# Ledger of designs, part 19: designed miniproteins, single chains, continued (3)

Each design is a single chain, and the fold is of that chain. pLDDT is the mean over its residues in the fold that is shown.

## One batch from the design tools (miniprotein)

Design m8672
Fold by ESMFold2-Fast:
Structure m8672 (fold): chain A 56 residues (1-56)
Amino acid sequence: SAAEKAFKKFDLDGDGTISSEEELAKLKEILGMDLSEAQVKALAAQIVAEYKASLE
């Protein structure tokens, strides 16, 4: 699914989370939005949640 591909693309260090500054910066660039770091982290958490839901 798109959520699985997005999760793998943003999980650059392969640890199963999107928490590094570089990962969040790439997410912001891809979305093309002027978002705060907190908003980017919230979106990253949403992508992780959708990916985990796709496995259930």
Scores: mean pLDDT 63

Design m8673
Fold by ESMFold2-Fast:
Structure m8673 (fold): chain A 85 residues (1-85)
Amino acid sequence: MDKKTLELQVQAAVYMLAASVYILVGKKYLEKGDIEKAIEAYEKAIRYAEEAIRYAEEAGDEAMVEGARELLEEAKKGLEEAKKK
């Protein structure tokens, strides 16, 4: 693994972590009935998951691409649930 591939994988991992955190934040705001903040959190999670996919694809890491796509779908489902309230 060269430095460029490692850097791309690290960026993908950082964005995946950010997406995971904001999915959790969105769920917590939904539990509290704070729909506006839940929507904001899920929208941030979507953006971070999309960035994670981009970096993972550039790195050629299919497992990371799959993981990032799963986070994107979870964030989208959370956003849809929040908007139905």
Scores: mean pLDDT 88

Design m8674
Fold by ESMFold2-Fast:
Structure m8674 (fold): chain A 67 residues (1-67)
Amino acid sequence: MGDLEEAARKLAEHGGVPLETARAVVQGARNAIEQGLSPEEAVRMAADALGITPEQAREALKLAGIL
């Protein structure tokens, strides 16, 4: 089971952004995958949005249960 709050906290720490911004990015990645985007595309979108590495984004999305 994924933990969205833990994923959002980890993204906020890596990106230096507010928790609410990190939550929005996690929700955006979930919605993208639900609409048929690949996990790789969702990772790229999250990394680009927060200015973090694809590796950091992938780990957070796995924690959220999205990947």
Scores: mean pLDDT 80

Design m8675
Fold by ESMFold2-Fast:
Structure m8675 (fold): chain A 60 residues (1-60)
Amino acid sequence: SDEEEVAKIQMEISRLATEALRQGRTDVAQRAFDAGTKAPDLSPEEVRKILEELRRELEA
């Protein structure tokens, strides 16, 4: 279901937030927490795009 897919992506966002905190990237961590909170209201495609953007910001 879409709900299960979103939940899986939320878990990846949570892992990214933890990694951002480990790197001292509190800006990325805050955006990840905000995205995780909003994720249940979004489609799987929308949440995946947010995850991809956050990953790019963390790697920059």
Scores: mean pLDDT 84

Design m8676
Fold by ESMFold2-Fast:
Structure m8676 (fold): chain A 71 residues (1-71)
Amino acid sequence: SASKKAREIFDKLYEEGRRRGDLEGGLEEARKKIEELAKSSTPAQARGLLGVGKEKEREALEELAREEAEK
């Protein structure tokens, strides 16, 4: 499904960013890749892709904000 594909792509790119110590860069790459795929997809698939992308981005931003607040 489009949602499963979006989660896999986001997780892969975010994890790659984490491995190099660049979570923000990993987030940006994941967001851009999902947006690119959405632009080449049907409207229904695009909605699913962008929805999952937004959900994952929000979760990652909340995690980063918590880490910053603890420092």
Scores: mean pLDDT 76

Design m8677
Fold by ESMFold2-Fast:
Structure m8677 (fold): chain A 56 residues (1-56)
Amino acid sequence: NAMAARRQAFGAHLRAAKEHADRYIELLDKGGSPEEAEAHRAAMRAHVAAMQALLD
């Protein structure tokens, strides 16, 4: 079922984007590693792009 597969994929990317966003905010707030913060920012952007592709 293509629609069920798309819903599952969208939910997975949404959860992953939220996890990376939460970690990014935590690192910025607590003065963590800039490299680790950039990795989470990049991962969040990738998951957002995947969600946008699923909404066509």
Scores: mean pLDDT 85

Design m8679
Fold by ESMFold2-Fast:
Structure m8679 (fold): chain A 66 residues (1-66)
Amino acid sequence: MGKEYAEKAKEYIKKAKEYLKSGNNEEAQKYAELAIEYALKAAEAGNTQEANRLLKEAHELLKKAS
């Protein structure tokens, strides 16, 4: 369970980075928020160390997109 949520968070982080690079801040913000959501689910499922790293990355992307 936690692994699948972490993998989903990584995919959303990748999409957020791609949209941020292309200047689409609205889509980058959307995918960064989804990454935060799935990273929190990974933490709740017990994958706390990886989830905390993913949460940090997702929040940094959200900050850059805002």
Scores: mean pLDDT 82

Design m8680
Fold by ESMFold2-Fast:
Structure m8680 (fold): chain A 130 residues (1-130)
Amino acid sequence: KVEELRNFLKSLGFSEETIEKLVETYLYKNRKDLPVAVEINLDLEKKTGEGYWNKNIYIVEKGKQLVINPPFSRKGQEGLQQLNLARHELAHLLGYEDEGDTVDPMAPLSPEVEREVLKLWNYLNPVDYK
């Protein structure tokens, strides 16, 4: 399964460095008992429509799609929602489960979980420190 993930990311044109970082994070925090279903895909149509050609990582949970972009490239409510969704899915890759009475992937994470997710975010996107 991990080798399938590597081959899939490579087929999408991701760099070896980016693939290694994603695989390392997934393996480090992935537990057999976690019901984490994550697909990684490149959404070319959205980027073509926006006229931006930055390499982006799309994380897709079953029935949901998330875009990992530098937050400064997206503004307003929609940009904040995309950022919150990306952080939510990165928390799952780090082994955090959905907790609380209302699970809203667009809601902000708890401050404790957000700190851990931001470490991974900055590791994957070192230019986000604007």
Scores: mean pLDDT 48

Design m8681
Fold by ESMFold2-Fast:
Structure m8681 (fold): chain A 64 residues (1-64)
Amino acid sequence: MSPQEQLLQLAQEGVEAFNAGDYETAIKKFEEALRLAEELGDTVMAEEARYMLEKAKEKLKEAK
């Protein structure tokens, strides 16, 4: 799998976890996606991953 395909897979897994209410898994997947996007210089994907990561963190706080 190429780095770009890995990035898309991590983002998809994060979204699926978020939609399932598994915010802990969503956070981990979006953190991995953000790091990979930054390594690839994909500023758009990095911004999206960062946005979703913050949303997942807020949802996790509400669940505590």
Scores: mean pLDDT 83

Design m8682
Fold by ESMFold2-Fast:
Structure m8682 (fold): chain A 89 residues (1-89)
Amino acid sequence: YLDKGKEAYAQQKYEEAIAYYNKAIEADPNNGEAWFNLGEALFKQQRFEDSIAAYQQSRDLFLKQGDNVGASFSQRRVDLAKRALAAKA
């Protein structure tokens, strides 16, 4: 499901990508990459609050797994999505 979500995202089919990433998360809720990619697709749909939540979950999972690089990427995306949300408000 994760790879199918990535293929849909690359084709700019963000709604389909979200559906596949949700399936990946159902299969493995601790997959920080799936949560990160969900955040990316939600961001493209301008669903900034949902995007922030997905990126925060990704960050926390990467931190628990000792992946400081992944956690750093997720945190930068949280900050970006928060700025986008503030600009929309």
Scores: mean pLDDT 85

Design m8683
Fold by ESMFold2-Fast:
Structure m8683 (fold): chain A 100 residues (1-100)
Amino acid sequence: DKDNKKGVELALNGELDKAKEYYENAIKKDPNNAEAYNNLGVVLARMGKLEEAEEYYKKAIELDPNYAEAYENLGKVLEILGKKEEAKKYFEKAKELDPE
């Protein structure tokens, strides 16, 4: 969608606050948009909002249980938060879904 695409462009340019607003609008228009939840999590993680990023990655996985990237991103955030055993389980799931 247009808001998600604009959010990606802004995030690539380091415009994290604006990217966040566009992803929030994408979610508001389509609450089942797993990609927008994952992308919002990525922006939040880049902003240092790790616990908030964890919640958005979990929502992305809830909406799309086969979303390998969201499992990988969740694992990375959990590892930074010191939840190493939980992170390992999500990394294993990501590898199972995308064995590259």
Scores: mean pLDDT 87

Design m8684
Fold by ESMFold2-Fast:
Structure m8684 (fold): chain A 73 residues (1-73)
Amino acid sequence: PDELLDKAFKLEIEAIRALGEGNVEEAIKLYEQAISLYEQAKEEALKAGDEGTARALQKRIDKIKEKLEELKK
């Protein structure tokens, strides 16, 4: 889970950088990749019985999805 979380977080940082550079298409791709990794980390947390981590990851995923909805306008 930690490795997936670290990679997902780095993708979010890269997405923010892409937005700062005006590259919306790249930012969307990076956020979608981050969501995929957070979804995997959530599944691993659930398998480990860590419902708290799974809930926190779902909230993070939801926030990124909301941002993607805005970027795809």
Scores: mean pLDDT 84

Design m8685
Fold by ESMFold2-Fast:
Structure m8685 (fold): chain A 66 residues (1-66)
Amino acid sequence: TTIEVSGDLTAEQLTGLALKGMGFPGATAKIVGENTIRISGDLSEEQVQELVDAANSIPGATAKVL
């Protein structure tokens, strides 16, 4: 599963999302653009939901499940 988060994200917000994603066993976080991060791995439905909810809590951020 891959989740892409993009938008008007600060460096601190990108770092926070990366750390949250990497906290899940087998997950990898990669910054793929100036304001874009991808989190991929063998994520459960609950883990995917938690990441989407975290991203959506950030004003101007959009989460997309690829």
Scores: mean pLDDT 79

Design m8686
Fold by ESMFold2-Fast:
Structure m8686 (fold): chain A 65 residues (1-65)
Amino acid sequence: GETLSVPQDGTWKSAIPEPSTTVTLVDANGKEIVVSIDKEGNLNPASANALKAGEKFKIAKVEHE
C-alpha cells in the first residue's frame, strides 16, 4: 500500500485532497487507525486526536464516501 505523511497541522488537503474519504492507516506497530476526511478535506477531530503530527503511516484502504 501507499504511505501517508500526517501534516503537522492535521490538515489532510495536501496529503489526501479527496473530500468525503475514509482512510484506513497502519502505524509502525501494525495498529489500524481509521480516519475520516470531511467534504472540505479536513480530518474529523476524533480521527486527528489518534494521529501523531509528522508521522508516516501505511495506507491499507481508501474509501470514498
Scores: mean pLDDT 63

Design m8687
Fold by ESMFold2-Fast:
Structure m8687 (fold): chain A 84 residues (1-84)
Amino acid sequence: GEEELRRARELAEKVVERRREELERLLREAEAAFEAGDEEALEKAARELEELARRAIRELDPEASERVVELAAAGAAELAGAAL
């Protein structure tokens, strides 16, 4: 619902604050892999990005629902990418 989206946004912003350098590095690696046509490297970068985001979200809010975690992880990637 709307409350879940608001919570996810708050968590995404905090993750970007704490992990900006790591998120930006992984996003640059994903972009480079995509431009090079390296599917294996793209898949690896995407997995590392998701794992980093989900871990950071769980550290901030261990009780967050799976939906909130998923939305917050996606939001963190989007916010970090917008800063590039």
Scores: mean pLDDT 82

Design m8688
Fold by ESMFold2-Fast:
Structure m8688 (fold): chain A 62 residues (1-62)
Amino acid sequence: SLLEKAREALEQGDYDTAIRYAKKALAEATEIPDPEKRSKVIEEARKIYLEALRKQGREVRP
């Protein structure tokens, strides 16, 4: 799955790939008809996305 690919990329330090797959997972999540499953996928993808951005210094705050 896209979430699994994003997690694997994050674990390997490939933050660009993790961001790419997390974005794809977020886009696909909007098509999930079950609101609870949709929310869980969005939350997981968002966590991967933000962590990858942080590791690249794009989400660094003071």
Scores: mean pLDDT 78

Design m8689
Fold by ESMFold2-Fast:
Structure m8689 (fold): chain A 58 residues (1-58)
Amino acid sequence: LEEEARRLGQEAGRAYKAGDYATAAELYRRVAELYRELGQEGMAAHFERLADEAAALA
């Protein structure tokens, strides 16, 4: 789960830098869900915020 969250987070970051905000938002939400499953509330909240920011730009 943690390695999956890290990998998806990197993919989301690449999508965001490419201007694909819709894909970035979806991937950041997925990352937040994985961190929530891991009990890492701070990381989950961080990626939820990034997802909301990306969604606003899409």
Scores: mean pLDDT 83

Design m8690
Fold by ESMFold2-Fast:
Structure m8690 (fold): chain A 88 residues (1-88)
Amino acid sequence: SLTEAAELVRKASEAARQGKLDEAIEYLDKAITLLAEEMSKADFFRQVELAILAIELAVLRNALKKGADPEEVSRGAEFVARRIEELA
């Protein structure tokens, strides 16, 4: 569900803040998978919105893997989680 996706993104944000980068990446990957599942059930306009959110999460995940500032990634993840919650 979108609620579960948002919860996973918030867990990723918290894990990143705690320096648990592998856990943060795992939570982001799970959230991306859930957004992809929700896209398969959505109408065209909602698919576009969900695709943008999934791309933003993928960018954050890849940034963490490349050594980006965990605090910056955490803030980005919180912003994406709020937007997922607004769609739920």
Scores: mean pLDDT 88

Design m8691
Fold by ESMFold2-Fast:
Structure m8691 (fold): chain A 65 residues (1-65)
Amino acid sequence: AQEYLEKGDKLFEEGKYDEALKWYRKAIEIDPNNAEAYFSLARLLAKQGKLGEAAYWGKKAVDLA
């Protein structure tokens, strides 16, 4: 689970947002209780201007924290 989150973070830093999004989704799929993965997904979506989706996933992260 953490390995997928780490891969996503590296891709995010490289500006490869579509690939980073894929790895964050996989991290959530493997560990649905990983609040950090939801925060990372929300941050990425906010960076892309997808504010509604970012708010949705950010709330899930808070609910799990």
Scores: mean pLDDT 79

Design m8692
Fold by ESMFold2-Fast:
Structure m8692 (fold): chain A 71 residues (1-71)
Amino acid sequence: MEELKKKQEELNKRILEALEKGSKEELLEVLEELLEERQKLQPAPQEVVEEARAKIKEIADEAVAAIKAKK
């Protein structure tokens, strides 16, 4: 349990760092790892996983665009 929480905290920190840098590539990489970790914990059908990946890319694009707009 504690190891899982630590891993999630590390992933969250990497997400924040990617957002701070404005790096879409790093953000997508971390979100992909987060999706893989969730798939291990709660397996979902491949179709649902693919939909989640598409949505993650959209969210990453919006997040990076919002940060760039504020600078």
Scores: mean pLDDT 72

Design m8693
Fold by ESMFold2-Fast:
Structure m8693 (fold): chain A 95 residues (1-95)
Amino acid sequence: MFLTDEEAREWIKKRKEESEKFLEELRKLIKEGKGKEAIRKAASRIASLNIELVGLEIDASLGAVSEEVVEEARKVVEEIIKKLDEIIEEAEKVL
């Protein structure tokens, strides 16, 4: 089933909310000396978000989702990835 604009907006909201909680979890892992686990989890999340965004871009190319919603999703994903990259840098300094 193709993703609708409403479903895409719900996905954006959910990913933004999940990312705030996930970043807090990763920072806790770094404080506990689990920097390697934090790096692994951050890298995995970056890969997952990129795959999901590509899927959304394909759905838009097929007319299921508007380009404006995809652009919003892309900006949110880029912001999340930037924060995850910052976590990886923090964790590498503590290893």
Scores: mean pLDDT 83

Design m8694
Fold by ESMFold2-Fast:
Structure m8694 (fold): chain A 91 residues (1-91)
Amino acid sequence: AEAIAQAIREAIEALKNKDYEKAVESLGKLLQLLGDIPEARGLLPTVALAIIDAKNGDIEGAKENLRFVVRGLARLGILSPETAEELIAEL
């Protein structure tokens, strides 16, 4: 769970800094981490959309898709509610 939260934190920071290359890298790490978790596979298309948004410089689209992923991970019990609220507050 910590590696997932860290990948999301790095993606949020990169998006805030308009560092699209780092945002794509961090979201790519998130995609790989979630791919190893069968119950999280339903979130992979939304992470992929966030990557596409970041590649296109669509910060708001990337943030919206990342909010959806964070909420989904909280619902699945992969992220604690506290961590999910912290991450969403930063988006």
Scores: mean pLDDT 87

Design m8695
Fold by ESMFold2-Fast:
Structure m8695 (fold): chain A 80 residues (1-80)
Amino acid sequence: MDAERARELIRRAREAAEAGNFEEAIEHLRRALEAARNDPEVAREVARAAREIAKLALKAGDEESAGEFDAIAEEAEQLA
């Protein structure tokens, strides 16, 4: 999986989150994180997307999902 695939997964995660489907967004971001494992630039993009989606989850009242997105962002920052 390459940078382009990771960016597609980030876009899908954002679309799912905007629709309120946070479980689907978590799945997409975890797959994007795996695709970014050896690419610090893409890992940084995953971290930024995860933080932005965490804010959407908080606005929707889903604090548990927001915590999962923050965890993904922290893992992505370790790869960046």
Scores: mean pLDDT 85

Design m8696
Fold by ESMFold2-Fast:
Structure m8696 (fold): chain A 91 residues (1-91)
Amino acid sequence: SKEELKEEIEKLIEEARELIEEARELLANPGDDLETLLRAIALALRAIGLLFDAERLKKVAPEELLPLVEEAIRLAREALELAMEALKKIK
């Protein structure tokens, strides 16, 4: 249903916002140890997964939900960019 699809997209948006927050925390307080590096890698992989899910939903979403899907894609890309920046700062 449209309502179910909207909820799925909103969940992706929420998850992407959580990843953005986690990535910003790593950028603010980067560590030089393996644990911090692995956390940054995990965030990047999660962001990639959200991006794939958002792209899949874009193909099936009705026109009225496309702006919401585009927001999910934008946030997932932002999360990935921040996670990759965290990886660069640890290295």
Scores: mean pLDDT 84

Design m8697
Fold by ESMFold2-Fast:
Structure m8697 (fold): chain A 77 residues (1-77)
Amino acid sequence: MADVDVLAEGLRKAIELYEQGKYDEASKVATEALKKAGVTGENASRAIQEAADRVLAEHGDELSEKARKILESLSGK
């Protein structure tokens, strides 16, 4: 499986950049996180869902409403 820990860290950083209005940089960070985590098309949905759930669980109270909505849209739960 993909490295969910690596993906979760990258997703958190990408969302922080997105909140700062740095959309291009956020997209780049998210793409690099997917590559480093070993995410392929076959496992992408599950890996992203698990990473989103982890960020919400660990940092949910620290996230803005905007960041929370993005993560909830990616969550499978």
Scores: mean pLDDT 74

Design m8698
Fold by ESMFold2-Fast:
Structure m8698 (fold): chain A 68 residues (1-68)
Amino acid sequence: SNDSRAASLAAAGDIWVIAASIDPERAEEYLQQAIDLYKEAIALAEDPELKKEAEENLKKAEELLKKV
C-alpha cells in the first residue's frame, strides 16, 4: 500500500538522520538524503498520523541541517 511504502521511506530517512549524528563531517549530505526521503513519504502517505509523523521528522531534519 501507499502507507507501507511511505512508512519504509520514513524509516530510511530515520537511518540517514542517525548516520548524520554518527558522522558530523558527512552530516549535510546525510541530512539532505533524510529530507528527500521524508518529503517522498509525506507525498505518498494517506494515513494522517503517518503523514504527521513524517512532517515532524522532516522539520527536525531541516532544523539539524541549518546547524551544519
Scores: mean pLDDT 89

Design m8699
Fold by ESMFold2-Fast:
Structure m8699 (fold): chain A 72 residues (1-72)
Amino acid sequence: DLARELARAYLNNDEEKVEELAKKLGITVDQVRAVKAALEAHDGTVTEEGLASAIRAVVNGQKLVEELRAAA
């Protein structure tokens, strides 16, 4: 599960793994940062599972990030 691995690497500040895993998933590090910021603005907390789910939504082309940003 690359999305969960990416979420763990990002929350652990493993920058090298974040770049590698984001590239494998076809997304940018900036998209991961934006997703984390949106989750923080919406819920005030970011969990590994929450970030992984949001990354999967971005990868699958869903508008979850757009809705989270609008709700903030």
Scores: mean pLDDT 75

Design m8700
Fold by ESMFold2-Fast:
Structure m8700 (fold): chain A 120 residues (1-120)
Amino acid sequence: GDPEVLARLAEAIRRAAEALKASGEIKAKDAKEAAEKLAALLEEAAREAARALGVEAEVQAAAGEVKVEGNKLTVTILLLVRSRAAEPSSAAAVLRVTLEKVGEGVYKVTDVRIEELWTE
């Protein structure tokens, strides 16, 4: 891939993770819905970050494993950002998001960690 485009896609992922950390409270009926809403928020944040960095990109986020331990939720999210070009560049990441259930149907993001990030 183009090294400049790869660097911008990786930066879009980093900015999306920071935006997700600042997302505040998430309203969801259960852990599964909370995970789905997190993936959607991450996808939107990455799309906005790519646009701000001047890259036209396709963005996909998918919630994977959800672990529930009392009021603590740990969600694994796979994020893919791919440039719209004849020879596309891609960046992908595995994120670990920790939430705390702070009330009935209300979750707060307490930590966002990029476990893996790679470019091609």
Scores: mean pLDDT 88

Design m8701
Fold by ESMFold2-Fast:
Order: sequence, then C-alpha cells, then structure tokens
Structure m8701 (fold): chain A 59 residues (1-59)
Amino acid sequence: SAEELLAYAEELLERAKELKAEAEKLKATGKEEDKLEAEELEGIADLLEAFASVLRKKA
C-alpha cells in the first residue's frame, strides 16, 4: 500500500542519517582506513536516500 511504501521510505532515510553520522565520526579519527570506511558508508546512505525517493514517488 502507499502507506507502507511511505513508512519504508522513512525507515531508509533514518538509516541513511545514522550512516552519515557514523561516517563523520570515522572522518574525525584522521586514519586512512577510517576515511575509506566513511566513504563506503556515505555511498550506502546516498543509495538509501535514492531508493526512498523512488518509494515516495510510487506511493
């Protein structure tokens, strides 16, 4: 249902927010391995935001 799609989109956006927060913490360490992990988390967060946008349009 449209309501379920919107609810799922909100969950994806919340998860993306959490991943971006973790990425910022990793960047703050100044370590190369943490920077690489932060870039991966930011990439995943961007994909979750893109998918949430698709779900909202289908609702």
Scores: mean pLDDT 88

Design m8702
Fold by ESMFold2-Fast:
Structure m8702 (fold): chain A 101 residues (1-101)
Amino acid sequence: MPPLADLSGLSPATRDAVRTLAVRAANRARELAERGDLEGIRRVLEEFAREVLALPGVDAATAAEVALAMGHAVADIAAALGNEEAAEAALRAGEEAARRA
């Protein structure tokens, strides 16, 4: 998995929680990309950003960086599956989640 964001300022427990949420979101987004479920990809990224922001010590800026990085990671997964529309949807969803954080 590509590095999500600079999490060095967070506690080890919070960093592990972010990584766990990221793996869960990436696996779910892959299933949705395989089905061409663009709205599902958006919902997964919105939920991921919300869950990350709820973690102890995560501020809005860190949540925004993580959401944006996750959008890029999901876009790479969708592109590898040959689904360019899902890749574009993932990039947009990551940007929208980052703006809301």
Scores: mean pLDDT 80

Design m8703
Fold by ESMFold2-Fast:
Structure m8703 (fold): chain A 77 residues (1-77)
Amino acid sequence: MVEEAAEALRELAERAERLFEEIAATGDKEAIEEALRILGEAQRRALEAIEAGDIEAARRALEEAIRRLEELLEKVK
């Protein structure tokens, strides 16, 4: 269902936003810049996947971004 797919993507986006807020709270400029690049790449890939009708690819793009943001946060803790 499109509604369920949209909800799943929203939950992933919210998780990515929370990770970005934690990275931003560290005040590490290089980490913040890298987090912004990760989010920008994920948004682009997710939009391309949605336009192609591939919700699974959109989900994977956001999941990859979350993983990269988690790794970045661990590195700056």
Scores: mean pLDDT 81

Design m8704
Fold by ESMFold2-Fast:
Structure m8704 (fold): chain A 66 residues (1-66)
Amino acid sequence: SRAEMVRKQLEELKPKAAAIAAKTGDTTPLNLHQEMESYLREGKVEEAEELVKKAEEEINRTQAKL
């Protein structure tokens, strides 16, 4: 399902977001991750999908600097 796809993406993003916070102090990806989980709990799957895309872009941008 769509929700399962988003949940799987969240599981993959969480360790990357945590690593960025640990190395740089930037909690933005972790904050986005929590926001996506909140939207999924509310049944707002489409909003969660948009945030996943935004989080992936931010993580990739930060990862390129590491």
Scores: mean pLDDT 78

Design m8705
Fold by ESMFold2-Fast:
Structure m8705 (fold): chain A 74 residues (1-74)
Amino acid sequence: MSREERFRELIERAEKIIKETTNPEYKQLAEDILSTLRYLLEHPERFTPEAIDQILAVAERLIDELEKKVKEEK
């Protein structure tokens, strides 16, 4: 999977969490992740490829955890 594909997937997943969650804390966390991903897309030159991959890996783990929590809330 390309970095562009990973960004698209994670952004879409974060946006779904924001729309589907009734928990304001989970919504805020998803919005924070979304903001971070958008910042990386706007300023990729400020980061090394390795740093971008690390941030994407962290974001993916956090989104996966939030998706599980949102499903458990319902």
Scores: mean pLDDT 81

Design m8706
Fold by ESMFold2-Fast:
Structure m8706 (fold): chain A 65 residues (1-65)
Amino acid sequence: AATAYEYFLQGRNLLQQGRYEEAVEYFEKAIALDPDFRAAWENLGIALQKLGRDEEAAEYFARAA
């Protein structure tokens, strides 16, 4: 089974490729397995900003702190 970290790495790869909606899905999978995974919350916020979903991004950055 895939780990939170493996989903996070896939999300990061997708983010690097500009595949922002797919990156969001993988970061959501990572936080579903590990809600304390600060880096996943932070990168989810970044992906949402890239999609123009700025209000949602702000909420995820707050949870990353």
Scores: mean pLDDT 86

Design m8707
Fold by ESMFold2-Fast:
Structure m8707 (fold): chain A 58 residues (1-58)
Amino acid sequence: GIGSSIDAARDIALEVDAPQEALDLLDEARRLYEKGDYSGASKLLQEAWKLIDEHLAK
């Protein structure tokens, strides 16, 4: 589900030393998920993954 996807993305972000902006987006995604805003959480998860992918492409 979205919650487990956020947790997995956070673990990967920490492992690859992703930018703080990616971690901040994942923290906000988790907050929205806990409030029941699944669409908002999914959008922020996608934005965090874009930053993680960009970081790994370097």
Scores: mean pLDDT 86

Design m8708
Fold by ESMFold2-Fast:
Order: structure tokens, then C-alpha cells, then sequence
Structure m8708 (fold): chain A 73 residues (1-73)
């Protein structure tokens, strides 16, 4: 799945569950890990989609870390 497809899929799930957060805000939240595990158990997500969301979260964190390093150097 592309990053765009992953984001759209997560936005749809958040909307269905009544969560009024952006993809970035949700993935940074402490509750995101537990929610995504429960979504897989409920059949709302595949293990493959869960892995894609974990990668997206890591990419967001790395990008923010790189921006902080660039400002410090």
C-alpha cells in the first residue's frame, strides 16, 4: 500500500470509531498501539495493514527527529 492509501484507510477507521484526530495525532498518541491491536482482533485491520501503520508512525518520528537534528546542526 502507498502512504496515501494507508492514511486514507486509517482516517476511515478513525471516523467509524468516532475518533476526532488526524492520522499524525492518532499515531503519536499512547492509545494508538492498543487501538490498532484491538482493530486487528475485530477484523477491521489485517496484520499487513497494522505493520504499514507502524512503519508510517516510525517515518513520522524519524522525520521529526531529522528536523530537530537539522536545527541543532
Amino acid sequence: MSEEEIREKLEEILKKEGIDLSVEEFLKSPEAVEFLKEAVEKGLLTEEELEAFRRLRLEIEVKEGMELIKKAV
Scores: mean pLDDT 72

